# Designed miniproteins, single chains, continued (2), part 17

Each design is a single chain, and the fold is of that chain. pLDDT is the mean over its residues in the fold that is shown.

## One batch from the design tools (miniprotein)

Design m4598
Fold by ESMFold2-Fast:
Structure m4598 (fold): chain A 81 residues (1-81)
Amino acid sequence: SEAERLRALLARAKELFERHRDKLSPEQAEKIEALLARAEAALAAGDLDAAWAVLGELLRYLGEHDPALAEEFLALLGEVL
């Protein structure tokens, strides 16, 4: 299901960002954590459209601030979708 794919994506995204935590600026880490928390809250509420919108905002943020991490996140999207 879409919810199962979102759940898998969020779990793998958390693992990805945790692996790179020490390489992120404090501002980047805070923003990424806030966006992941918002996506998780939307998924818990059953609002799949809101969860995807937040993940889109996360991808856009990464593309502008950490292109290498954005590429790794896009690879996760390709594996889960």
Scores: mean pLDDT 85

Design m4599
Fold by ESMFold2-Fast:
Structure m4599 (fold): chain A 67 residues (1-67)
Amino acid sequence: DKKEIEKIQKELAELLKKGDYETAERLKRIKLYERVLKDPSIRRRPLTEEEIKAIEEDKKKLEAYKK
């Protein structure tokens, strides 16, 4: 968990240095929601279906960007 957070923070910092704010925002959203999906107790309420769909869409966009 901590290693995953550090990895994402490093990727976020690199994207911000490049001025790629859109990809940085996607990565930030993915990071937050992936943690909630793995451990629902982090949030006071469960994720909605709309939030889950948004996460999956952001993940697909990030994966396409990396390829």
Scores: mean pLDDT 67

Design m4600
Fold by ESMFold2-Fast:
Structure m4600 (fold): chain A 95 residues (1-95)
Amino acid sequence: MAEEIGRRGAEGAAEAAELARAAGDRRGALGGEIAAGVAAVAAAAGAAAGTEEAAKEGALAGARGALAMGEAAGTEAAREAARRAAEGAEKAAEE
């Protein structure tokens, strides 16, 4: 399901955001939360289209958006969070 694709991307980004908070990187934590939101929105768009192919395209678009958000945030923790969000969405798209 497209919701599951977004959830997996969001879980990866949330985990990285928690690590950033533990390290004292508040901006990195915010970047991770933004990446999780991007993954979730892309999954919702795929679900709205109602096909497995659209859900997969949504997940991949979410992965690309998450990576771009991590780069824009400019911290190592934000980039790591975006990478984990992208990996989660990509793995979900494979199923």
Scores: mean pLDDT 61

Design m4601
Fold by ESMFold2-Fast:
Structure m4601 (fold): chain A 103 residues (1-103)
Amino acid sequence: MESAVLSEVLPVSAREALAAAIEAAKELAKKYGATAVKETVSPADPGAGTVTIELEDGKVIIGVAPSADPREAVVTVGAVAETEEKARELAKEALELVKKKAE
């Protein structure tokens, strides 16, 4: 198994980015037949959290954290797949889907 990580700052609040990440995770879970989806929201900061999508042959983790600017959020996507190319493609698809849901 290989891994890939992508990170981007989005011009939305962390709360909006986390909601987008949860919706993106649900869509990816349906597309790839996920075995489990886990949502974790920080009790100290409701805008910060992670969504983990467990696949039979891989994993996607979407992390959301507030930026120094409250109008911006940092989204980090980690993916694990059978090859580095597939992991990178999966991470990119997940990040682009979060960006779409945040619109």
Scores: mean pLDDT 79

Design m4602
Fold by ESMFold2-Fast:
Structure m4602 (fold): chain A 79 residues (1-79)
Amino acid sequence: AEAERLRAEGWRELQAASKALKNGDYETAAKHAERAAELFLQAGDVLGARGAYILASQAYKELGDTEKAEEYIKKANEL
């Protein structure tokens, strides 16, 4: 029940991140993606967390923060 709620919230955050990314709102996309990753990890959803890290990496790359973009790709690969 708790894990299911966290996973559902993670998917809502990931959808918000994806929408923000498509709209060019990269800072908002990064924040939603980071929140999604936290929620998926709390839920034990490794695949969800990986997807969220990849989206966070893309958002930070668009912001010019290459160090954070590389950090999130490493986190995704370590899951």
Scores: mean pLDDT 89

Design m4603
Fold by ESMFold2-Fast:
Structure m4603 (fold): chain A 56 residues (1-56)
Amino acid sequence: SMAAERERARENIEKAIEEAEKNGDVTTLLVALKEAEELGFEDLVEKAKEAIAKLG
């Protein structure tokens, strides 16, 4: 159950990063970055930072 909850959270954050990058929504990317940091998803933290850099 905990593994499934963590997997769902990861998928939700990843989708948010991809959608925000496509829409140029830096605010949503910053929110997704914070959530990834709080949950310890280092790969998603890097992905969010890359998306922010691409929009800058």
Scores: mean pLDDT 83

Design m4604
Fold by ESMFold2-Fast:
Structure m4604 (fold): chain A 64 residues (1-64)
Amino acid sequence: SKDEEVIKRAEKEIRKMIKESPENGISAAKLARDAMLKGFKDEESKKKAEEVVKKLEEEAKKKL
């Protein structure tokens, strides 16, 4: 689905940011979450976006 492609692209970009700066990665993850939750109409897509962002935030926090 189109929503899955958006989530996949966001995950890839945020992971790159986490490698360079975990703090910037966390900020980017939060912004991406808010944008996806406002943009997505499907509850399943919103749920998936929240899960992916939460996992990325946990990954970034381990590097702090």
Scores: mean pLDDT 83

Design m4605
Fold by ESMFold2-Fast:
Order: sequence, then structure tokens, then C-alpha cells
Structure m4605 (fold): chain A 99 residues (1-99)
Amino acid sequence: PEGVVEAARYGIEKGEEMARKAKTAEEELELSKKVLDEIDAEITDPKERAAARGMASLTWQALRGLLSDEEIREELERMAETFDLSDEQVEELYELILK
């Protein structure tokens, strides 16, 4: 699903932005709310919106060091089942998160 992949990429970008800007738990909560509001404003399709939100959260957790590479892959595989992503698309998104 092309739209879901683009939404996932957008979510990764927003998660990366959060990781760069948040220095404290308070800033993390504020930026998290802002990121979700931005995703909701930009993406109207419920499935694409869910993918973007999920990817933003996963990327933030990964960049904060809260998840191992194996755990990141496991979460991406779970999302692939939910959003009908191919193995190639999962691999592409995994590489983008670990950039």
C-alpha cells in the first residue's frame, strides 16, 4: 500500500525531529502531542494516520535507545502484518529508522 509507506516515512521524520529537540521528559510530552497533532492535520486516511503515528513512536523510542535493533525489527514486523507491508518495505523502513 503506497500511501501507508509514505505515511510511515513521514512518521519516521517526525520521530527523528522529536529525538533531536526533546531534552527532558517534559519536552518529550509536549513534542509528542505536537507531532500527533501534525500527523492528524496532514494525514486524513485512518490507516495511513495510524501508520504514521506508530512509526513516529517507534523511531523516537529507537533513537532514545529504549529499543534494541531486534526489538525495532519485531515492532516493524508487527506493523507490517497490521498495514500489509512487504518484506522489502519493512527493510527500507528499518534502515531509515537506524540512519
Scores: mean pLDDT 80

Design m4606
Fold by ESMFold2-Fast:
Structure m4606 (fold): chain A 93 residues (1-93)
Amino acid sequence: MSDKEKGIEYLQLGSIYLEQEKYEEAIELYEKAIELLGEEAVLAYLNLGKAYLKLKKYEEAIEYFKKALELDPDNEEAKKNLEEAEKKLEEEK
C-alpha cells in the first residue's frame, strides 16, 4: 500500500471516530494521516481542528484551522470553523 493510500485510510478511520465522538482517537488517526499525506492533508488539518474544538481546546483548534487555510485558502468550512473557535476562545475570557 502506498503512503498516500494509507494516509487516506487513516483519514477515513479518523472521520468515523470523530462522528462517534471519540475525539482523542480521531486526533491520533488524523496525525498519522498528516505524516503520510503532507501538503495534501487539508481535510486532516480541518478535522483535527474540529476534534480539538469539540474537546474545548480552542487554541489548538485555531492553529489547525489556520493550517488548513494555508494549504487551501478558499476552504469555506475551515473559515467558518476558525471563526467559531475564535469566538469560543473569546467567550472563555
Scores: mean pLDDT 84

Design m4607
Fold by ESMFold2-Fast:
Structure m4607 (fold): chain A 58 residues (1-58)
Amino acid sequence: DLYEEALARAVELAKAGRLEEALEVADQLMNALVRQGVPIEEAVAKAKEVAEAARRAA
């Protein structure tokens, strides 16, 4: 699952002090979900959840 993998990686990067890279993971997830046919609104919401989790973990 792209969302679960992105969430885990973004949190790991943020805990390591690599918040900028963690936020890039959220952007990559959004683009990947849109390419897979996920509605843009849902893709944006999932990417936002990953970004917020990363900011909380940092």
Scores: mean pLDDT 85

Design m4608
Fold by ESMFold2-Fast:
Structure m4608 (fold): chain A 56 residues (1-56)
Amino acid sequence: AEEELRALQAQGVISEEGLRVALETMSPAELERFVRLAREDPEAANRLLVGKVLEL
């Protein structure tokens, strides 16, 4: 899950800040589900991360 998230960040699908927030706030199971969401619907995945960042 972490390796897949880093690959998505390198591809520009998620931001570096988004990667950090996901790794800090999500369980391993949530990270796996998030990776699937980011591949299927990058816009929804980024909206989820923005929401988490704004709560911090």
Scores: mean pLDDT 76

Design m4609
Fold by ESMFold2-Fast:
Structure m4609 (fold): chain A 92 residues (1-92)
Amino acid sequence: MELLEEAKKLGEEAVELVEEAARAAREGDYEKAYEYLKKADEKFQQFAELVKKLIEEGHEEEAKELLKETLSRIREITEANAEALREALEKV
């Protein structure tokens, strides 16, 4: 129970950081956008480790659902802001 809640929290934090990166990139603050992307990557790695543990503990369906939802949300944000985020990565 606690592990699933922690995974959900890390996934949400990763998504929020990607949203903040996209916002900073749209405003031309490429350094800040890059910092948020680095933090998002770190949170996503922690999230992925917990998803793996959930699968190992027999919560495979819940873990897969959470992973799909989190990846879908990140994809939607990155696709909508692709040019701005790319420019942020190229300038740092």
Scores: mean pLDDT 84

Design m4610
Fold by ESMFold2-Fast:
Structure m4610 (fold): chain A 82 residues (1-82)
Amino acid sequence: REELLKRLEEVLERGKRLLEELERLNAPEWLLEEARLVVKYAEETIELLKKGELTEEQALLHLIVVESGVFLVEKRLEKYKA
């Protein structure tokens, strides 16, 4: 549980940094919205896990979704920077 929480918090920090970079680059609103949704989903997952409302298996599935979302936003940022 604590390891999953740490991984979720690390992914949330990564997502927040991506959102800050996208805002600094004046990225298109659709990409900013995707980044905001990923951050929100990560924050909600962390809150549910802290409240004990998620099993470890459910938390792991949520982590995979959040990590995938962050990865896709990072790939979009790379194309935007090029």
Scores: mean pLDDT 80

Design m4612
Fold by ESMFold2-Fast:
Structure m4612 (fold): chain A 101 residues (1-101)
Amino acid sequence: MKIKVEAEPIVVEGARAGDRLIVTVKNTGPGTISDLVVLLRDEAGNILATSAPKTLKEGESAEFELVVPASADGKTLTVVVQGWSEDPSATLEVTVEVVPG
């Protein structure tokens, strides 16, 4: 049975419209994580952007790019990383870099 794997949400403050969020995700746990997506949410919980899904094998890393939309200019944003694994010990390491647009 697949279990949902979610990284601790990362808060991004003061992002501007057109800024790029470079999200690096590493599968640091055992097993494969499938349907791994990065979601960008505002403070109200609205989904502003979603990455294409990826699969990460054990020890594999992937880079995701999201663009801050005009509606999110100057707002506090939350980066959420989630996927599915058959291993309940699965874990993700996430780093976010803000690149000015």
Scores: mean pLDDT 84

Design m4613
Fold by ESMFold2-Fast:
Structure m4613 (fold): chain A 61 residues (1-61)
Amino acid sequence: SLLEEAKEKLDAAKTVEEVEEIVKEYTVRIYQELGDSAEGRAILQELYDYASKKIKELKEK
């Protein structure tokens, strides 16, 4: 799934900038595939939550 692919890339990210690039890429892809659906919004929320946690981890170093 797009969310699983995004999470794998986020896990490999080494900088906040890389995380932001991944989020932008997958936000567009999720929107194109799922549109303004409830499913799409749920996946975007999970993506944002995962990315936010990753950014916090990177900033603590």
Scores: mean pLDDT 82

Design m4614
Fold by ESMFold2-Fast:
Order: C-alpha cells, then sequence, then structure tokens
Structure m4614 (fold): chain A 65 residues (1-65)
C-alpha cells in the first residue's frame, strides 16, 4: 500500500529519522512512482547529506511534473 508507506515516510521525517524516511518513501515510490514521492525522497537524502542521491530524486520529480 503506497499510501501507508508514504505516511510512514512523513512520520519518520518529522521525527528527524531521515534514514527510515528515505526507506519508506522508497517503498512508496516502488509501488506508485509520484513526483511528490520523489521530491520527498530527495529531501530526505538532502538531510542525510547524500547530495548526489538528493539531486537524482529531485530530477526524477521534475520528469513527472
Amino acid sequence: DAEKYFELGKKYFKEKDYESAAKYYTKAIEIEPTAEGYRNLGLAYLELEKFEEAKKYKEKAEELE
């Protein structure tokens, strides 16, 4: 269920557990790729200072706009 994984990603992001946020956003995107999902995944990677991954997922979000 993509919605459930996306909500878990948002929960962990609010708790500043960016590793878990990225994990659950990735699971949501694997089920249903959305621009919002890719953008939120990019933000989680940005918080983890994984700048190459953050850039990749920002570009993926732009492709789906």
Scores: mean pLDDT 87

Design m4616
Fold by ESMFold2-Fast:
Structure m4616 (fold): chain A 94 residues (1-94)
Amino acid sequence: TGSASTTISVPAGSSATKTLELPAEADTVTVTVKNLGDAEAVVTVTNEDTGVSKKARVAPGSSATLTLTGKTKSVTVTVRALSGSGTFEITVTV
């Protein structure tokens, strides 16, 4: 079991993308996104080896958890702030 984390800051109405390398290759990856800002956001998480993606909407001050299956060592997280600027804490667990 391992984890990787990052912080993404997004200007109002914009998006930011970050790729996270996992500490080990995993068959299941859990991504938790915490919205530390006051803007609602849409989060997309993509398994880089399978191309499978999942989306979640994250309210201000809330968190969302997305689970991806399929053997991978990296995931790409894209965050789009719907209004206002936002800061997001992202944790990936395997």
Scores: mean pLDDT 79

Design m4617
Fold by ESMFold2-Fast:
Structure m4617 (fold): chain A 90 residues (1-90)
Amino acid sequence: MEELREAIRKAGEVYEELSKVVPEEEAEEKAVEVLIEGFKEALSKVAPEELAEEIAELMRKVNEALKAGDLETAAKYAEKARELLEKALA
C-alpha cells in the first residue's frame, strides 16, 4: 500500500505548509482531502472502483459532519464507511 503511505505523507506535508499561512481549519480540511483521495486510490487497486468511490464519499461526509458539530451524523457515516471497507478488504 505505497499509495496509502504517500497519501499520509502528502497530507502531513500539506497540513504543515498550509498551517503556516492559512487558518488551521483550512489546513486540516486540505490535509483530510489528500488522505481521502489517497485512500480511494489505494482501495481502487483491491476493490471495485465504485466501492472505493463510495467509501471516499462517506469519509468526506464524516469530515463535513464533524466540521458542523454533528457527531451523530459523523458516527453514522463513519460506521457505513467501516462496513464497506470490511467488505472490500475481506
Scores: mean pLDDT 74

Design m4618
Fold by ESMFold2-Fast:
Structure m4618 (fold): chain A 67 residues (1-67)
Amino acid sequence: APEAPLSELEVRILRLLLAAGRPLSAAEVAEALGVSQSTVSRHLRRLEARGLVRRRDGLYALARAPA
């Protein structure tokens, strides 16, 4: 596969976005997970590059949510 395995933090971010059911800012994700915003922002950018998360108006949501 062209993609590396997800890190533990990336899995937690994806689960949080699924549970929230709405777009979240990097700051909201950082607060919810107890991690720095800069760390979360780096992982959100990687998830966006993988097509797992989409960004709109500074908010992030699951790109592959069920229809």
Scores: mean pLDDT 77

Design m4619
Fold by ESMFold2-Fast:
Structure m4619 (fold): chain A 63 residues (1-63)
Amino acid sequence: SMLDRKVYAAVQLAVEDARLRGLDPERDRERIEEIVRKVADGLELPESTYEPILEAVIEELRK
């Protein structure tokens, strides 16, 4: 769906930004949450997607 594609794009963009800034998923959770919020808002995603996107970003950064 269009929503699924936007969610995937939000995860990718947030992961890229966090990696470029050298953010650690264990230490910089608040900063990563700020990035997720800005990216999701920019893509006009509903607030119900913010937490799943944050969880996916944190998991990806842990790899």
Scores: mean pLDDT 87

Design m4620
Fold by ESMFold2-Fast:
Structure m4620 (fold): chain A 80 residues (1-80)
Amino acid sequence: SILDEIRERAKKLIKKVEELKEKYKDDPLKVENLELMKKAIEENLKWIEENKSSLSDEEIKELWDYLEKLVNEAIEKIEK
């Protein structure tokens, strides 16, 4: 299902953020921003799961694609 796909994508994205938190563990501002990013991923997944009955599969995909794009753009800024 689309929800199972989104859950797997969320797990991979969270893993990437956790690996970056370890890489930048001596930079408290980067760690704080990465932790906020992880919370945003978790909260958006929860919101989609709670609202699944009101959303089409296409809407769920578009919402998650946009979130993932924003997260990856923020990661690129942290790494530069």
Scores: mean pLDDT 87

Design m4621
Fold by ESMFold2-Fast:
Structure m4621 (fold): chain A 57 residues (1-57)
Amino acid sequence: SMSEEAKRYLVKAANAIVDGDMKKAEEYLKKALEAASPELAEGIKAAFETVKAVVEE
């Protein structure tokens, strides 16, 4: 099951994306990845890499 800490960071990342703050979304996705179970980590890592690519462009 998903860690409640990872879930809280995923919600914060989603809110940052809606606000257009991609740098903040990247920070929250990184924190979610650190708190995630192995099963959830793969999906979060994919989202993190996508947001990172947008921020670095």
Scores: mean pLDDT 78

Design m4622
Fold by ESMFold2-Fast:
Structure m4622 (fold): chain A 70 residues (1-70)
Amino acid sequence: SGLEKALAALETALKSDDLTTLRAALRELMQIPELPEEVRELLRQALGSDDLAEIKRLLEEAKRILEERL
């Protein structure tokens, strides 16, 4: 499903410490049409941030929401 694909992509993104690689992964993730709006909003916030720690906290929140929807 699109949600399982999104979760796998998000878990892969969380393993990266490179902002450029992470932002590219987030842009790909946002192309998944099945993403809940709450997750999409968290990913938009992450894309607007230059703070790796903040980005990772937002992605962990997105992961929790996706896991609740599976």
Scores: mean pLDDT 83

Design m4623
Fold by ESMFold2-Fast:
Structure m4623 (fold): chain A 58 residues (1-58)
Amino acid sequence: SAIEELAKALGISKENAKKVVELYQQDRELALALMVHDAGLEREEAERLLEKAVEELK
C-alpha cells in the first residue's frame, strides 16, 4: 500500500504516515519538502507517492 511505502520511506509508523498525507492535502509544499529532505526522495517520486496515498485513503 502507498501508506506503508510512505511509512517505510520516512521510517515512521503507518499512523504518522497518514498524518503526512493529511499535511500534503493542507500544505503540499511543506509535505513535499519533508519527503525530499527527510526521506531523500526526488520531488517527482514524493509527489507520486503522496497522490497515490491520498487516493488510497478515499
Scores: mean pLDDT 82

Design m4624
Fold by ESMFold2-Fast:
Structure m4624 (fold): chain A 95 residues (1-95)
Amino acid sequence: GDIRDRALSHAEGEGEDLVHSFLGAYLGELVREGRFDLLDAIEARLKAENTPESAAALKVIDALRAGDVAALRALAASDDPVTAALARGALRALE
């Protein structure tokens, strides 16, 4: 959609997928740049939260740490929209 359609969809709850995609891209950029200090801090927070959303992000982080692009592609095809958005963002950051 155009920028107006995106803004309306965001206000109606679609912004969750965009936020998770951006988070995934940020995680991928941290790995690409070797910023494991920041990734470790994020991982510790996610482990402390113990939610389904944090579990999804931890799966993406595990695949990123392993350099496992096939695992990231499988996560991007997940039935869970949060996991899929996170993995799609991470793959985009890795080129």
Scores: mean pLDDT 76

Design m4625
Fold by ESMFold2-Fast:
Structure m4625 (fold): chain A 86 residues (1-86)
Amino acid sequence: YDKGIELYEKEIKEDPNNWVAWYGLGKAYYLKGDYETAIKYYEKAIELDPNNWKAWSNLADAYKKLGDFEKAEQYEAKAKELAEKE
């Protein structure tokens, strides 16, 4: 994961609008168990690409890990809505 984090940080430095790199950072921190940092990066990815249902779903999972079930349910509903449009 550390090599992936370095790669995504480099991509963001070159293009801060690269939502894929922000999403990748969120996923890397989620897998490390740092759910608060994962949420921050997933939120940035969604800001850049609000139609990415996978980012919304992963944001919901991160909130669920922190015990915020209300936000988790809201974001999972958003992910399902977007996935149905695809």
Scores: mean pLDDT 82

Design m4626
Fold by ESMFold2-Fast:
Structure m4626 (fold): chain A 70 residues (1-70)
Amino acid sequence: AELPAEFVEAFKEYDKDGDGVLDASEISQEVLDRLDLDGDGKVTAAQLAQWLRLAGLPLTREAVRAFLDA
């Protein structure tokens, strides 16, 4: 499914490498440990979107910032 443009732009603000994943160089280790279900040290845009949906939050820039600016 297509992700909202606001969400994609917010994710890109943290994704410095443009590789579609976030690691410990781009977000805090505490946030990474919380979101990284498979323990690979990375979080994809799809995984972040899933976590926001599970938390009952909209896929907005504000929600992305709240999750990643821990």
Scores: mean pLDDT 73

Design m4627
Fold by ESMFold2-Fast:
Structure m4627 (fold): chain A 82 residues (1-82)
Amino acid sequence: GPMEYTVTATLLHPDGSVETVSKKAKPGETVTLTVTVPADEPGPALVSVAIYDANGNRVWQSETVTVAPGETLTFTVTVPEA
């Protein structure tokens, strides 16, 4: 079948716990990921997005962004062509 990619947003909470949100995407597809940090968090979360191929190889990663408690961050990511 065609190659399938996984786009994953990783959220590192102030307590060291990790939350992930993932979407599957085809080559050349644009996907949107939305991450919200709970307003009751004691501090900011560190958020990054990575793209993995069907073999689990990371083919791209964003820079890490700091997101404050109660804030929402939206990533729009275009998956590489196969």
Scores: mean pLDDT 81

Design m4628
Fold by ESMFold2-Fast:
Structure m4628 (fold): chain A 93 residues (1-93)
Amino acid sequence: MDSRLSELLDYSLQVLQKVKENKATLEELKEGLKKAEEAERIARERLEEAEKRYREEQNVQALAALLAERLLLATARAYKEELEKAIKELEKK
């Protein structure tokens, strides 16, 4: 299990939940963004490995792994975009 990627995504999600509650600080948003950027890097590397595996194996298990890694990369990118928007809104104050 890749606990690091899960921890990075969980932290970013927790910060986004605080944004919805109007409890997020600018410092928490910046840390959440750094975590989301690191999660995107890890997910991108994992996706490249999954794409290589699928080219070599072309089986259902390799396809399932590829789709899972695509979802993780999309999730990290979505969290990053929402955190960037929240930072811009707070910096306008």
Scores: mean pLDDT 84

Design m4629
Fold by ESMFold2-Fast:
Formats: structure tokens, C-alpha cells, sequence
Structure m4629 (fold): chain A 69 residues (1-69)
């Protein structure tokens, strides 16, 4: 949906600004609005890696690959 995309894009801006925890919230909201949104799972994995949450990041990367192989 356009709402899911808006949350994804704002999450990317927050990540670029170093607002990592807020970027996580926005990416999770994008996923809640569109559970099949592969790009949102991928971006969530990237911000979780930046937070040092490597095991959580792997889960979201795997989901992204499942949705967009």
C-alpha cells in the first residue's frame, strides 16, 4: 500500500540520520501494513545490524529472501 511505502521511506530517512531505533519502528509499521513487503524486511535487517542485533537481522533477511527470491 502507499501507506506502507511512506513508512518505509521515512524509516530510510531516519536510518540515514542515525535514528536507528526510530527507523526500526517505522520499518515494523511498514511490515504491519504490508506483511509481504520484502524491501521493508531487508531494510529492517540492515538497521538491526547497525544496532548490533545480528541474530534478529538474519531472521528478517531470511524473510525478505523468501518473499523476493
Amino acid sequence: SSDAKAYLEQGKELFAQGQLEKAVEYYKTAIALDPDYAEAYRNLGEVLEALGKYDEAKVYYAKAKQLAP
Scores: mean pLDDT 89

Design m4630
Fold by ESMFold2-Fast:
Structure m4630 (fold): chain A 86 residues (1-86)
Amino acid sequence: MEERIEEALKKVETGSEAERAALNTGLALRLIGLILDKASPEEIREEEEVLITALEKEIELGFDPEENQRMIELVREVTRRAIEEL
């Protein structure tokens, strides 16, 4: 977990706009995959944390703060509902 968060943060800080978009897309698809596979609540929450940390770092750096804040809220709601449905 901690290593994956550190890697994501470095990619947000050093990456291009396209590389950040690719990172966020990849992390979101991984989270969706775990939800569809009915992974454990722990695994789903770990992937949620990685994605949200990357999005929060983009906000901190001034990249699309309104869109990233809306995405964080959507991610939190989707994962909450997915875990409740399991």
Scores: mean pLDDT 84

Design m4631
Fold by ESMFold2-Fast:
Structure m4631 (fold): chain A 98 residues (1-98)
Amino acid sequence: LSPAEVGRSLIAGVEAILALLRGIDAPAEAVAAIEAELARMRAAPDDLELHIASLERIRAVLEALRARETDPERRAALGALVAIVDADIAALRALLAA
């Protein structure tokens, strides 16, 4: 995979995360924070190191939402999104180390 293809796949994943967060009426500040990261990723789709930094910030937003979530189903959904972002960060770090 080219860096640009990897970047486009990650951008699509973040867009899916945003759609899910909007669907569960996540706080506007959390949605805005992830939208800002998505804009950064779209500006440089082949910059994989920038994508790691953006995904780490997205992960922090999702963990903060999960920590304050009282509904078990929403908490589980946020946990699943954190796991997806963790897997993407790990895969991207492995790709850059190769």
Scores: mean pLDDT 88

Design m4632
Fold by ESMFold2-Fast:
Structure m4632 (fold): chain A 70 residues (1-70)
Amino acid sequence: SEAEAIAAAIARREALALGASEEVADALGQGAKQAVTNPAAQPLVREAFAAAERGDDATALRLAQEAVSL
């Protein structure tokens, strides 16, 4: 959907602005897309962004991938 595409694009852009790697930014984008249709993914995406803000790319990637798997 258009909302899913927009959520993914915004999340990817914000992750890159925080200094996250392209891999983390891509995963956060996919996680944010999943969170549009699955509310259970929302806390994982929020925690992944918090990890990215701290520069913890490894934790951000893991949590974003968990969100995508829901």
Scores: mean pLDDT 88

Design m4633
Fold by ESMFold2-Fast:
Structure m4633 (fold): chain A 78 residues (1-78)
Amino acid sequence: MQLTPEQRELARRVFATLPPEIQQAFLRALGLVRMGRPLSPEEQYAVDTFLEALARAGLPREWVTDRSLWGQLVQAGS
């Protein structure tokens, strides 16, 4: 399933509001998930922080908990 262009834009804006250390930890988490590796506490905290921010911004939680969509959440516009 793909996010709409509006949902990707919203996710990108939310991501940009996060502290740089959280952004970097989330990108590491994305790489680890793609490789099937476990997350460290720092990466898990970054994931939880971003997903909470996305939920507050109006993205459905069931969509943002799907790991296959995480790469779309941080993509520059389509």
Scores: mean pLDDT 73

